# Designed miniproteins, single chains, continued (3): the designs that were tried, part 6

Each design is a single chain, and the fold is of that chain. pLDDT is the mean over its residues in the fold that is shown.

## One batch from the design tools (miniprotein)

Design m8173
Fold by ESMFold2-Fast:
Order: C-alpha cells, then structure tokens, then sequence
Structure m8173 (fold): chain A 93 residues (1-93)
C-alpha cells in the first residue's frame, strides 16, 4: 500500500540520517494522521528529495518554500543555507 511503502522509506531515512530505529507500526500511525490532514503528499515530496540526495535540512526547507508558493532551486541549497533559511521562515511564523 502507499502508506506501507512510505513507512519503509521513512524508516530507512530515519535510520541513516538520525540514527533512529522507529518501529514500522509507529510510523504507519503517524502517516495515517498526516493522510487525514491532507499533508501526505508534502511528506512524500520530502522523502523523494532526500532519496534523490538532498539532506534532510535542504528537503525540509524546499518543501516548506514550495508549500508557501515560493520557487526554490534545490540544487543551489547547501545544508548551511537551508538551516539559515529555515530559521528565517520559523521567525516569520
């Protein structure tokens, strides 16, 4: 299923990027909550960007900017610039 595939992809990202081993069942529960809120597509885009080689910081900032209707060139973002931009976005919220 879509949720089960996304849960496995997220589990691998969490293990590689955060060193966290989360049970698949816990991830699935969180994904079901996101699906009910209409945020699942946003998470799928984030996961895709990380799988394509973007850092978690770059992927999070790119997805946030696109959701706000801002154009973003992911290839031009570094981890440092993504962290700085993320702080600026958080300060405006």
Amino acid sequence: SRLEELAERLREILKRVKGVEAPKEEILKKLEELEKRGDLETLEELVRLVEEGASLAVAQVAVALRRLGREVDVAKLTDESAVELGREIAAEL
Scores: mean pLDDT 76

Design m8174
Fold by ESMFold2-Fast:
Structure m8174 (fold): chain A 112 residues (1-112)
Amino acid sequence: SIYSLPLLAAYLLAKAGLLPEEEARAIADDFDERSTRSGAMAQADPRGVLRMVDSEASSGEIARRDAEVMDPAMAGYLLDRDDLSGAIYAASPERIDWPGIAARLRALLAAA
């Protein structure tokens, strides 16, 4: 399974109390649904901006588990990465608006 760094950042913000956990889960569920339907995740991520993991769990569940062992302060670092704003997300109409999600999460972190 693979997931985007803004999804991991969403769970880290939820862990910090800055985002409701149900919003992080909604992002994860939407990503898992689209990933299952498309079958083209590798082609949609030619620059490796999504984290790949060797697991039977869904991408959303893996992001949630990774967040459990990480410092919530890492959310800012993950959201500031250049690869999260890549053209591939904007150019793929069947993909999640990761730039929009990242912008919302950055605004929540800045307001804290």
Scores: mean pLDDT 65

Design m8175
Fold by ESMFold2-Fast:
Structure m8175 (fold): chain A 89 residues (1-89)
Amino acid sequence: MLEERLALEMLRLRIGEKASEEEYLEALRRKLRELGLSEETIEELIEAVRRFLRNESYLSDEHIELVDRVDPLTAGLSRIGRAVDELAK
């Protein structure tokens, strides 16, 4: 989806041209730990976000609520992408 690609490119612009998907995901993992989430929940969210960035799936509503606490842009883009896909049916 265009929205997922835009999220990744906007993150690259924010954290530098050499920033990789893995560098973003490591930063996200650190922020999620600061919120006091369990390592199991953190790894589940990281895999969900990785799939979203790769156009493999959208985030669930529960995952969106947790991601929104640390990265509201990625959470918002997943919500918009799902809504656009539903309208295209």
Scores: mean pLDDT 69

Design m8176
Fold by ESMFold2-Fast:
Structure m8176 (fold): chain A 63 residues (1-63)
Amino acid sequence: SSIEQLIQQNQQAAQDLQAQIQALKQSGDTSVRQQLLIGVYQISLGSSQYVTKRMKEKKQQLA
């Protein structure tokens, strides 16, 4: 797949993660398990956003 297509896929994944984080927070569940799950999703979101930024930078350098 092209870098551009991969960037779009990662952006979609980030949006899906944001929606899941919001749904978990709206559940009202304050358990340790729920808080850990939210934390894992937030780390995944940050990682996805970082990778997308780096891919965009690499695309510009290769152009």
Scores: mean pLDDT 78

Design m8177
Fold by ESMFold2-Fast:
Structure m8177 (fold): chain A 87 residues (1-87)
Amino acid sequence: SALDEAEKLKEEIEKIIKETLEKLKAESDRTVQLQIYRESFVKIVELMDKLKAIADETKSEEMKKILEETEKLVAEFEKEVRELLAS
């Protein structure tokens, strides 16, 4: 179902976020950290675009909640990356 597909997209985004943060914390080279972040962010944007498309087509309250929760996770990820990269 569309809801199951949206939940899988959210889980995939959560996994990318977790793996990216672990890689960034383990890496000491700033140039490599920026490359890791950029590659992960491109993937997150692609998955978010798919989630937004599903949410727009279904127009359900449950779908809107999944989208909003996922957007919050991405915003928190961006904040944590800024804090990590600020030394």
Scores: mean pLDDT 87

Design m8178
Fold by ESMFold2-Fast:
Structure m8178 (fold): chain A 92 residues (1-92)
Amino acid sequence: MEQELLERIKKLAEELEPYIKELAENKDYETWKKIQEIAKEILAKEVLHVPAEELTPEQITAALQRLLEEEPLKLLEVRLKILEKIKELVKK
């Protein structure tokens, strides 16, 4: 249930924390850009069903607010998918 998704998200976030800190300290803009692209692609595909390139910041904000109000479980699923893709990127 929701608690199981939250625990998975927390565990994965803790596992990724050292990598995220390293990116910030090294000013690794290229890797940060890839992370942003992954998040945008997942939101476009899973939530809005539109090309990622067509998403505006306003549409992203509106979609996240709608998910939080109407489908909080789906928001957690999307967060988990983003973290899993980030893990693939940093761990090879």
Scores: mean pLDDT 73

Design m8179
Fold by ESMFold2-Fast:
Structure m8179 (fold): chain A 101 residues (1-101)
Amino acid sequence: DVRGILEAYLAGDEAIKALLIKEGFSEEQADRIVYSSHPALRLALLVSAIARARGEADSVFEIQELVIAGRIDEAIELLLKRGLLDPEEAELLREVAEKYK
């Protein structure tokens, strides 16, 4: 559920932690990612979560590189082009990127 993933990232640290644990990270790993890592890592993990939720078989590494570089508009364009986001989900991702840059 891509909207649910985006809403978790908008809701804040506890919701992101719960999502990471659900994805298979340990509680200790999730704590380090949420409370000790650079925001760009959280955005890269969000891209991976979106890809998994859509059943994407092809690598999303190029999109993760764009979000790490702060090239959010280009990352969103590629996610839309690949059918990984709809326009409403793209707007939520812009809000997440603004919160976690």
Scores: mean pLDDT 81

Design m8180
Fold by ESMFold2-Fast:
Structure m8180 (fold): chain A 98 residues (1-98)
Amino acid sequence: MVEKLEKIKEAIEKKDLETAYKLFEELFKDIIDEIKKELQKLLENPENAEEIFKELLPTLDKKKQIGLLVGLGLFYALLEDYEKALELIEEAIKLAKE
C-alpha cells in the first residue's frame, strides 16, 4: 500500500496524471467503483463537501478512506491545484502507515 501511494505522489509531483490515475486504479481495483461513487457525491456538492466527507469517513473501512483521499487528490491535480492534491496524498500515506 504505502509504496504504491508514494509512486502516486511522485507521479503527481511530475504532473504525470495518466501514470498517477493508472496506479490509483491498480491499487484500488477491487473497490474503485465504490470510491468513484463516493467521490461523485463530494464533487456534486462542493459547498458541503467537508460535512459530507466527515459523515462518510467513519462509515468506510480504512482502504476506502485511503482510496477516497487519493481520488480527491487526483481531482485537485486535474484542477492544477497541486499543493492541495499533494496534501491529500500525504494524508492517505499517513493513514496507510497506521
Scores: mean pLDDT 78

Design m8181
Fold by ESMFold2-Fast:
Structure m8181 (fold): chain A 84 residues (1-84)
Amino acid sequence: SLSNEEIIEFLKNLSKKSKEEIIEFFRGLLEQLVAELKAQGFSQEQIEEALQHAKEVFIAAIRHYKPEIAEELEKEIDKLVEEL
């Protein structure tokens, strides 16, 4: 699983990452979050709330570290969250 240290390291290096790398990283992070919450017995509604929160935090990081692609990434991430 991705540790908080690994997440922070990825975010610090966002300016060096492609859109594809950022999307794939976030997909993996969301898939891990869904699996962990399901294993703990959280409801679908609680999982959806957690996914929305994760999206908001991630978009804020992108706007800070890589603002030039933030709008495009928000659209891709919105689709990704809706698919989960």
Scores: mean pLDDT 80

Design m8182
Fold by ESMFold2-Fast:
Structure m8182 (fold): chain A 65 residues (1-65)
Amino acid sequence: SASRESADSVRLVGLAVDSPSTRWEMEGGKETLVVRVDSEALAEEMRRLAEKTYKATGVRYRVEV
């Protein structure tokens, strides 16, 4: 549903903003948000949210630990 997709997108953006390192990179001609996090558990959460958000927005995320 639209409501759930919006909530997932907002959560993902919040996690990226709270990250110690966030930058935009061009990968394969597409804008990708590269986010460095301090734990693998947080990285897994962001990757799960990124899959749902990508289907809704077309924005790619790459998560590094």
Scores: mean pLDDT 70

Design m8183
Fold by ESMFold2-Fast:
Structure m8183 (fold): chain A 74 residues (1-74)
Amino acid sequence: SMEERLKKRVEEFEKKASPEQRKTVQAIADVLNLIGDALDKAIEESKKTGLPFSEVAKKYFDEANKKAKEILKK
């Protein structure tokens, strides 16, 4: 599975990575989690309101982009 492949690659990275590289990977992971949360919220709101996914998705992804910029400034 994709999750199993990612897990194995993360384990290999952790064996070789410097502390600075680990911080960069954590920031990327935090950004990916924001995108996932935005996707979940957009799906839920689209189902509840009957609005097209594309309309609600834009709102949540715009907010996720703002938060991602804050994470990347760390």
Scores: mean pLDDT 80

Design m8184
Fold by ESMFold2-Fast:
Structure m8184 (fold): chain A 87 residues (1-87)
Amino acid sequence: ASTAEIMAHVATETAWLAVTLGEELAKKLGRIRGRGLGLSDEDIELAVAVGIELAPTFAQLAATQGYEAAVQQVYDEALARIRAALA
């Protein structure tokens, strides 16, 4: 997978964790996950920030369309934002 794809996975997981466990714990867990996947500190902070920004969108999509649709749509949006930021 590309760096942007790995970052989008971290962002999506961070968004879900923010909805389920709260923002501060989600940031910590997202950073741990990003380091475990071999991301740089700069890429980790971008991925986590995008995930936190998308947490309200994740909550709305999960409530209205279900968890699987929320994961797919938030991943696609995170990937687009990350690719734009890295361009």
Scores: mean pLDDT 90

Design m8185
Fold by ESMFold2-Fast:
Structure m8185 (fold): chain A 61 residues (1-61)
Amino acid sequence: SREDFIKAFVDYLEDDVEGAREAIRGLEESIAEYRARGDTEMADFYTDLLTALREVVRRRS
């Protein structure tokens, strides 16, 4: 599921703060691209991923 994917992705990066920061940058770029072409579903999905990864970086900083 979408939620299972987000959890697995967050778990994968939980102990890799630099990897999480790199993923955040990539997600920000992807969100901008999806929004530019009107792909709201993908933009929302990547925004959920971004939010989860920002929380990981916050807790590990």
Scores: mean pLDDT 82

Design m8186
Fold by ESMFold2-Fast:
Structure m8186 (fold): chain A 55 residues (1-55)
Amino acid sequence: MVKVTISNDQYEGDGKQHYNYTVKIEVDGEVTTFSKNNTLASDQLVGSTNTELEF
């Protein structure tokens, strides 16, 4: 079984808005997590979302 969870979170740091992408992949009970940060303009709001996929 493969399960993928994608989370997108926005937070403020260092005077800027940051958008964090987190992908959690579970394969046969083994979990691997990948995270990547992106910097947004101070007036840009994208919000936070969570999506789960199962294969």
Scores: mean pLDDT 70

Design m8187
Fold by ESMFold2-Fast:
Structure m8187 (fold): chain A 77 residues (1-77)
Amino acid sequence: NEKIREEKRKLAEEVAERVEELLKKYGVETPEAKKLLKEFSDKAVEIIANEDDIEKVKEKLEKLLKEFEEELEKIAK
C-alpha cells in the first residue's frame, strides 16, 4: 500500500545518507570499496523490494549496514 511505499522510501533515503557518512568516515575510494558499495546497494534494494513489514526491513537494513561498515574497516587505510 501507499503508506508502506512511503516508509520504504524514507528508509532508503536514511540508508543512503548513512552509507555516505560511512564512506566519508573511512575515506575509502578503492575498487574494493566500490565493489562493496555495489553489493550493499543490490542487497538493500532486494530487502526493500521483498519485505512489507517495515520493522523487519529496518532490522535487515541495520544488519546490512553493520556488515558493510565491518567490511569497510577491513579495507580502510
Scores: mean pLDDT 81

Design m8188
Fold by ESMFold2-Fast:
Structure m8188 (fold): chain A 71 residues (1-71)
Amino acid sequence: MEEEERELAERLREEARKLLEEDPSLRDEITEEAKKRRAEAGLPVRELSEEEILEMVVQRLLRPEAEAAAA
């Protein structure tokens, strides 16, 4: 059932948007983390889109204490 996943994703995205609006430094932190991960993977470092930043914040909300480990 995909409805539960869709509802959860929508809630997390809304929460992520609120967090980014209330704490602009979170956006910078997410961007730096993503750039570091890309560099470690040998990918070109680039500026993230708004959606990519939201997805990174959503990942943090799913794992609030444990940072996502690099694969």
Scores: mean pLDDT 70

Design m8189
Fold by ESMFold2-Fast:
Structure m8189 (fold): chain A 103 residues (1-103)
Amino acid sequence: NEKEELVERAVELFKQFLEEELKNIEKDGSEENLEKLAEAYEKFFEDFGFKELGKKLKEAVLNKDIDTAVAIFEEFVKKLSLEQIKSLIDTLEIVLERIKENS
């Protein structure tokens, strides 16, 4: 199932991205950067029409609860069209590459 494979890919990329961002925030000791990251995810979900999921994702990120954040992201991605998931994967791959280069 193409959609299931794309969902799994998007979830794996999100998990890697979140782990790298949280690692960088821990290294820098910046609570402000953690809050900005959480707010960015909330806004991203809200812009897709998933305000309540975005709020839950923000809380999971602020608590550094990767497992809960990944589960919420999987629920979000499953609600997207194939084209939206492909676009999201492309975006996550670009952003993850940039964060790894700047770490």
Scores: mean pLDDT 83

Design m8190
Fold by ESMFold2-Fast:
Structure m8190 (fold): chain A 86 residues (1-86)
Amino acid sequence: SMEARLKEAREEILRLLKEEEEWLKKNKEKPPSQREQLEQIQKAAAESGVSFTLEDIRRLAELLGVSPSSVLRLLYAALLKEEEEE
């Protein structure tokens, strides 16, 4: 069923988030606050010509069935990896 597939997708996303968190923890003694994560994401998005708000994070979290804090962590970890590569 569609619900079962969505549940599996959420579980995969949660595992991905845990891997991203472990990467951040390994590279930083103390993870940044949710506020700091949001500010860095917004700054990077603005440099790319995109406006990223807390409302966008809330909507994305609802679509994925996770908390807004989980979305923030995932985006922040991805941002750091891309900035290190580029």
Scores: mean pLDDT 68

Design m8191
Fold by ESMFold2-Fast:
Structure m8191 (fold): chain A 66 residues (1-66)
Amino acid sequence: GPHMTLEELKALADEAVRQFAVLFGLSPEEEEKWRKELHETIEKNNGDRDALVTAFTKKLIEALLK
């Protein structure tokens, strides 16, 4: 696939979190927490997209089940 920088991947994650927040009513505190945790996942996994998708999916499932 195309090479993404860590900055580009973080921007994509931020956009995805923002879209979810708007659609599902995520609080500003929860939105910031999701952004921080996904950024940490990106950094720890050196931009592995599968790791990012897995982390976002887990947060989505947990948010919908709370």
Scores: mean pLDDT 82

Design m8192
Fold by ESMFold2-Fast:
Parts: sequence; structure tokens; C-alpha cells
Structure m8192 (fold): chain A 80 residues (1-80)
Amino acid sequence: SAAKKELQQKAQELAKEAEKELKEKGIDAKITVEVTDEGVTLTVIALKPLTKEQEKTLYEIRRKLFGKLVALQKEYDAKL
């Protein structure tokens, strides 16, 4: 449906913004997201070895991204 396509496009935009923020902090990571009416799937893969400090930063950004994806899913559920 058009709504499902729009939801996935917005989820991918959030993932791209998170990848950019990580890169600005010296972390090269690939983020894959899928948001549906059934749930949120988030996969984050570091492309280089990380320091403990970078691991903490990645975890914090990942957690914030997951929260945004859950909020996005709920917004679309309310529009259906």
C-alpha cells in the first residue's frame, strides 16, 4: 500500500541521518531498518573496529534511532 511505502521511506531517511551522525563522530556503520504495522527491525553493523568510547556512542545513537522508529510506527498506526 502507499502508506506502507511511505512509512518505509521515512524509516530509511531516519537510518540515513543516524549513519551520517555516526560518520561525523568517526564511526563507519551500516544501518538497515524495516518498520511495519507488526513491528520494528533495526540492524546496525560497524564496518571498522571500534574503541570502547565509540561503542558507547554507537549504542546511544542506535537506542535513539530505535525510539524514533517506534514513534514513527505508532504515528502511522494512528492514521489507519
Scores: mean pLDDT 83

Design m8193
Fold by ESMFold2-Fast:
Structure m8193 (fold): chain A 71 residues (1-71)
Amino acid sequence: APLSHESVKEVARELAKQGLISKEQMEEVIKELEAGASPADAVAKLIRSLKTEEDQLRASGLIDRAAARDS
């Protein structure tokens, strides 16, 4: 299912709220999306920025929920 730009921005905000990424990382993802980056590329970069496998699994769950909502 295709992710929307808005759904990826919401995921980035939620990850920052949970402390899994920095506010600066969140703002960088949003800026890249506004510059025309694909939602898939933005998500891949976001996942790679996470430090633990547990954090990556948590983020993947949020992404899957956002994708299901967009479908």
Scores: mean pLDDT 76

Design m8194
Fold by ESMFold2-Fast:
Structure m8194 (fold): chain A 62 residues (1-62)
Amino acid sequence: MSPEEILEKAREKVEEAIAKAEKAGPAARTVAQGFGDRGLAEIEEALRAGDIERAKELLERM
């Protein structure tokens, strides 16, 4: 899996999580956005370090 594919899938998972959280209310949406932002940042950092195995692990945990 390429770095671009990992980031694309991570963004898709974040968007899906935010959409689900919106149905529960604005507080849930804010929490989902926060977790998503952190998850994306960790994946980007792992990819920047060249650690594709860790980036894949982080993606699966989302």
Scores: mean pLDDT 81

Design m8195
Fold by ESMFold2-Fast:
Structure m8195 (fold): chain A 105 residues (1-105)
Amino acid sequence: GKAAEAGKEALESGDGRKAEEAGRIAAEGAESGEDSARDAALGAAYAAGGASISKSPRAGEEASRAGREAAKRGYEEKDRLATSVGAGAAAGGAGAAFEGGGKGE
């Protein structure tokens, strides 16, 4: 779906701006129901990977948000895979945000 494709492109490119956009798309898709919980979780996971590779704290924050929203929907829908992948993406995104250091490094 849309979230997974955007996330995959971000991961393949290693571009922090694409990773940030992919995380935002995944979060929006999860919140609106436009993407399935699994597709949003996968998109968030790819975005978290892209954030880590690009060392972009903003991309990490967006991936973390997307992962949390996807995990929440997975839990509500009783989709264990979406919940697990989404939670992993949330943790990975948070880690990328922290390590990116921003201007406060």
Scores: mean pLDDT 82

Design m8196
Fold by ESMFold2-Fast:
Structure m8196 (fold): chain A 100 residues (1-100)
Amino acid sequence: LVDEIKELLEELRELALKEIKDPAVQERIEQLSEEMLKTIEEGEKTGDWEKALEEIDKILKEMYLLLSEELSNDPEALKRLTEILEKLSKKILEYKEQQK
């Protein structure tokens, strides 16, 4: 989970910097990425993975909303960025189901 999520977050950051023109949105995506990594680290530290996965789901939802709003007139860029978020979401859901 952690290594795959870190790789996908790095891809997201690189692509967001290239495609997103609003610096405030770029900064918010960076902040949300850092919050996700911190949430994973807290889950590892406390063992409360159910709570950590719930927070990660919330962060992913916020990223989807920001990207959809920012790139509403650029469907190609939106598709590339949302494909990375979809991969992140699938990894998170896979691990969340293993916790049930």
Scores: mean pLDDT 76

Design m8197
Fold by ESMFold2-Fast:
Structure m8197 (fold): chain A 67 residues (1-67)
Amino acid sequence: KIEITALKDNAVVLRDGTTLKKGEVLTLDSSKYSIRTTSSGELGIVRDAKGRIVAFFDPSGVKITFT
């Protein structure tokens, strides 16, 4: 189940309640997570290894990197 608490100030909110603010970078394990942007480019989506959506983020304000 997707848990979205807030998408404020270009922040990302993860399912576990972890939040990133504008200018911060989240490093994710590429074997456990994947990211895609919607076709409009307005919304980034984080999925777990089972393809379940676990977070949304504004790609204009938050950067996610993979290890």
Scores: mean pLDDT 59

Design m8198
Fold by ESMFold2-Fast:
Order: C-alpha cells, then sequence, then structure tokens
Structure m8198 (fold): chain A 77 residues (1-77)
C-alpha cells in the first residue's frame, strides 16, 4: 500500500539524517529512535518535507538540534 511505502521511505530518510549527524553507531541509533517517535506523533510531516530537510542538512552541515527545529516547524504548520 502507498501508506506503508511512505513509512518505509520515511524510515530510510531518518537513517540518512542519523548518518549525516554522526559516524558513531550508538548516536545514530539514538537519533533514529527520537526521529521515529516524533514522526509517529506527527504524521502530517510528509516524505517530501523530510527529503528537503535531508538535502538542507547535507548542504549546510546541520546539527541534530537544527534538524529537529526544522522538523518541528513542519509539525506546527
Amino acid sequence: EEEEREKLRKYNLIAEIASLISDDPEKQLEVMKKLEKFLEENPNITVEDLERIVQEAKEKGLSFDEVMKLIEEKAKE
């Protein structure tokens, strides 16, 4: 289903964000868990929103706090 496909796409983007933030596997796992929980609580955040955030994080070298701020802005509308 498209909904299940979207969840998988979001999971892949969460993993990409974690890898951009840290090369430490333990920290990557912590970031992924926090992002998964936040996205489950805020289902209005789209795959396209996450793709834009990943692109910005990659281009600007954003920290975890800066990435979370961008995601929270999308959740608030």
Scores: mean pLDDT 79

Design m8199
Fold by ESMFold2-Fast:
Structure m8199 (fold): chain A 91 residues (1-91)
Amino acid sequence: MVLDELKPVLGDAYDILKEKIEKGDASAYVNLAETALALGRPQLAVELAKKAIEIGGEDNPAALFVLARAYEALGRTDEAKELYEKAKQLM
């Protein structure tokens, strides 16, 4: 699973985030996506941010921001810009 790739970095936080994910907490996926970006893994961050949006809905500015940052890191600048604009409308 995508989550297992972050386990060595998350340590004790992995179990806490896994429980939150199992309970449908979209914020756990946002936190994992931020960690993936910090590790230089923007493709993984895209997947995790998309799961946060799927669970928490499209009106989650935190999930939209992390997805935009992940797309920007991948050189997908136009897609990142659209997501930043959408997130700003929700603030």
Scores: mean pLDDT 77

Design m8200
Fold by ESMFold2-Fast:
Structure m8200 (fold): chain A 59 residues (1-59)
Amino acid sequence: GPYGEAAVAAAEAGDGEAGGRYAAGLLSTNQASPEQARAMGRAAEAGDGAAAREAVLAG
Protein backbone atom coordinates (compact mmCIF):
# COMPACT_ATOMS: atom_id res chain seq x y z
CA GLY A 1 0.00 0.00 0.00
CA PRO A 2 1.02 3.69 -0.11
CA TYR A 3 2.69 3.64 3.33
CA GLY A 4 4.85 0.64 2.44
CA GLU A 5 5.92 2.14 -0.89
CA ALA A 6 6.71 5.47 0.83
CA ALA A 7 8.76 3.71 3.53
CA VAL A 8 10.79 1.84 0.88
CA ALA A 9 11.37 5.07 -1.07
CA ALA A 10 12.52 6.87 2.12
CA ALA A 11 14.91 3.99 2.95
CA GLU A 12 16.34 4.00 -0.60
CA ALA A 13 16.94 7.77 -0.19
CA GLY A 14 18.65 7.19 3.19
CA ASP A 15 15.89 9.05 5.10
CA GLY A 16 15.51 6.85 8.17
CA GLU A 17 13.31 9.38 9.99
CA ALA A 18 10.72 9.52 7.19
CA GLY A 19 10.91 5.75 6.72
CA GLY A 20 10.25 5.20 10.43
CA ARG A 21 7.24 7.55 10.33
CA TYR A 22 5.71 5.68 7.38
CA ALA A 23 6.35 2.32 9.11
CA ALA A 24 4.52 3.69 12.19
CA GLY A 25 1.64 4.67 9.87
CA LEU A 26 1.36 1.07 8.66
CA LEU A 27 1.26 -0.17 12.26
CA SER A 28 -1.34 2.38 13.43
CA THR A 29 -3.66 1.58 10.47
CA ASN A 30 -3.30 -2.23 10.96
CA GLN A 31 -1.72 -2.56 7.49
CA ALA A 32 1.37 -4.35 8.87
CA SER A 33 2.30 -6.50 11.87
CA PRO A 34 4.49 -4.97 14.62
CA GLU A 35 7.34 -7.25 13.44
CA GLN A 36 7.11 -6.01 9.83
CA ALA A 37 6.89 -2.37 10.93
CA ARG A 38 10.01 -2.79 13.11
CA ALA A 39 11.89 -4.48 10.23
CA MET A 40 10.97 -1.59 7.91
CA GLY A 41 12.04 0.98 10.50
CA ARG A 42 15.41 -0.73 11.02
CA ALA A 43 15.99 -1.00 7.25
CA ALA A 44 15.14 2.70 6.78
CA GLU A 45 17.53 3.75 9.59
CA ALA A 46 20.27 1.68 7.87
CA GLY A 47 19.45 3.20 4.44
CA ASP A 48 18.77 -0.33 3.15
CA GLY A 49 15.98 -0.02 0.58
CA ALA A 50 16.26 -3.69 -0.40
CA ALA A 51 15.63 -4.82 3.21
CA ALA A 52 12.70 -2.37 3.48
CA ARG A 53 11.20 -3.77 0.25
CA GLU A 54 11.63 -7.32 1.57
CA ALA A 55 9.76 -6.40 4.78
CA VAL A 56 6.84 -4.95 2.76
CA LEU A 57 6.63 -8.06 0.53
CA ALA A 58 6.75 -10.40 3.57
CA GLY A 59 3.69 -8.67 5.12
Scores: mean pLDDT 71

Design m8201
Fold by ESMFold2-Fast:
Structure m8201 (fold): chain A 86 residues (1-86)
Amino acid sequence: MEKLKEEAEKLIEEFNQAMEAGDKDRVREITERLEKLAEEAVKNGDYELAAKLYSAISKGYLFMGEVDKAKEYAVKAIEAKRKAES
């Protein structure tokens, strides 16, 4: 719903700022919050939002050196995008 999209957009903006600043602790905190929002987006059937959130989560884990988790969330982003296009 609209409120979830607004919360996600704000959090993605904060995520991008933390990534640009190189703040690993802040990136980890925001990535964990993005995971919770992605789960809510999936529960609401908002696969377009879920794909966007999973893509950000993947980038966050890659930045933190957690390659296996980054790959997991990249796959989830692709699958969510496919569901959104269906």
Scores: mean pLDDT 85

Design m8202
Fold by ESMFold2-Fast:
Formats: sequence, structure tokens, C-alpha cells
Structure m8202 (fold): chain A 69 residues (1-69)
Amino acid sequence: SAEEAAKREKELEEIAEESAKLFRELYKQTSLEEAKEKMAEILAKQSLDKANAGAAGVHEAAEAIKQEE
């Protein structure tokens, strides 16, 4: 249903945002490469859709960091 689709999209957006925040926190304590590796390990335990949403959030955060440096 449309309501179920809307709930799913919201869940994926929240996963992307949470993954981006966690990635930024890991980056502060490690390196860009190590933070990406740790996030990949965390996301590997998720379903494909959730893993893809999380990876998109990490990618956006990583690009922002590269542009700020």
C-alpha cells in the first residue's frame, strides 16, 4: 500500500542519516578509509535495501568531508 511504501522510505532515510552520523563520528577517531571499512562491516549485517541506504548516507558524508578539507 502507499502507506507501507511511505513508511519504508522513511525508514531508509533514517538509516541513511544515522549511518552518516556514525561515519562522521568514526572518522573523527580514525581515518576516512578505516571509517568506510567499519561502516561496510556494520551495513553488511543489514538487508540489501537498508545496506544500500546506509551506504548512500556514508558516501554523501565522505564527499562532504573531502570538500571541507
Scores: mean pLDDT 82

Design m8203
Fold by ESMFold2-Fast:
Structure m8203 (fold): chain A 80 residues (1-80)
Amino acid sequence: SSLIGTRNALLIGKELAKEGNYKLASFVAEKAAETAEKLGLKEASKHARLGAEYAKQGNGEEAIKHLDKGIKIVDEALAS
């Protein structure tokens, strides 16, 4: 499903940020934001975009926090 695809993209972005691969983490997080926005998940999209922005800044800790918030929102949508 598109929700599962969005969750997987957020999780991949988080793992890339943990590895310090900030360029790829930012790219994947931006794609997750686009798919979340298309699904009407505005807050998940916002957190994915913030995750991408912090990754671009080399701030892995903040990138991971925002990607985790995005994952939580998608998990809540999947439970509904």
Scores: mean pLDDT 90

Design m8204
Fold by ESMFold2-Fast:
Structure m8204 (fold): chain A 71 residues (1-71)
Amino acid sequence: SLRQRIMEIAREVDEKVSDLSEEKKTQLYAKFQGLLQQFVEQSRNASPEEQQRLAEELRKRLDEEVEKVRS
């Protein structure tokens, strides 16, 4: 389900950023909210296969944002 995909991604993100400062976490979570909102809107009428593809794209974009904050 879409909810389960979001929960899994959120858990992975929390683990990846656990070592960051609160300031960096705040900046990154604001960006993540925007990306998650786009993902949800795009996934509303998408097939399960398309939702999987969108989730993979979201994970990649989230990883890129984490890297930017670390740099």
Scores: mean pLDDT 80

Design m8205
Fold by ESMFold2-Fast:
Structure m8205 (fold): chain A 87 residues (1-87)
Amino acid sequence: SSSLEKDAKLLIKTAKSVVDMMKLAKELAKQGRISDQTVQRIIDVAKFIVKSLEDIIEKLTDQKLIEEAQKAIKELQKEIKDLEKLL
């Protein structure tokens, strides 16, 4: 449905913003400027968005949106891995 496609586009846009936030968090963590607790909270938010994207992909029929959502998941998973290495 049109509503499902709009939700997918919003989730993909949100995922891209979270990736940028995670890159900033990684630099701040390396400088000791944020706590391990803050890093863990950011990881938890990113994992929630990954799950939300995985759930919406199962309902999508638009192959281009599926591909964009899968790319967003891959980018989030990379940033999660990078932050987990700092814990």
Scores: mean pLDDT 90

Design m8206
Fold by ESMFold2-Fast:
Structure m8206 (fold): chain A 71 residues (1-71)
Amino acid sequence: SAALEENEKIKQETLERLREAGVSDDLIALAERLLDSMLEKYPDNVDIFRNSAETLLEAILELEEQQRRRG
């Protein structure tokens, strides 16, 4: 479906933004697993998937910032 194709694109764009931000490979792998789970849960809803992906991106960037301050 067009929605599934768009959601797959959102997933790839989210993972690329994490890579560009210098996020660790382990956290990128975790993000991919979570995004795959969300794709299965919301295959036909682009808005829910996009909002979930943005929330995940923000949470991971915050976690990396916290780890940078502690390490």
Scores: mean pLDDT 82

Design m8207
Fold by ESMFold2-Fast:
Structure m8207 (fold): chain A 86 residues (1-86)
Amino acid sequence: MVEELEEIEEELKKKGSLSEKLEKLFKMMKELFENKDNLEKSLEILKSNPDLNVKPKSEEEKKKLIEAALEGAKVLIESQKEELKK
């Protein structure tokens, strides 16, 4: 997953389509995939993004947020791959 994100980021940079917002999002997603087995570290990564209102009140909410973020990242990766094929 991290390697796929890096490949997509490089291709978007080459095409001039990588916005600052998208670059920051890819950086956050790479850090999440690298720390997917560390709940507390993953939560810190999500909290470091000011565009995300990350205030989970329970362990279940923390796990769901991290799972949702990882699934969202996978969906974004597949979407960007389709765009790069065009």
Scores: mean pLDDT 72

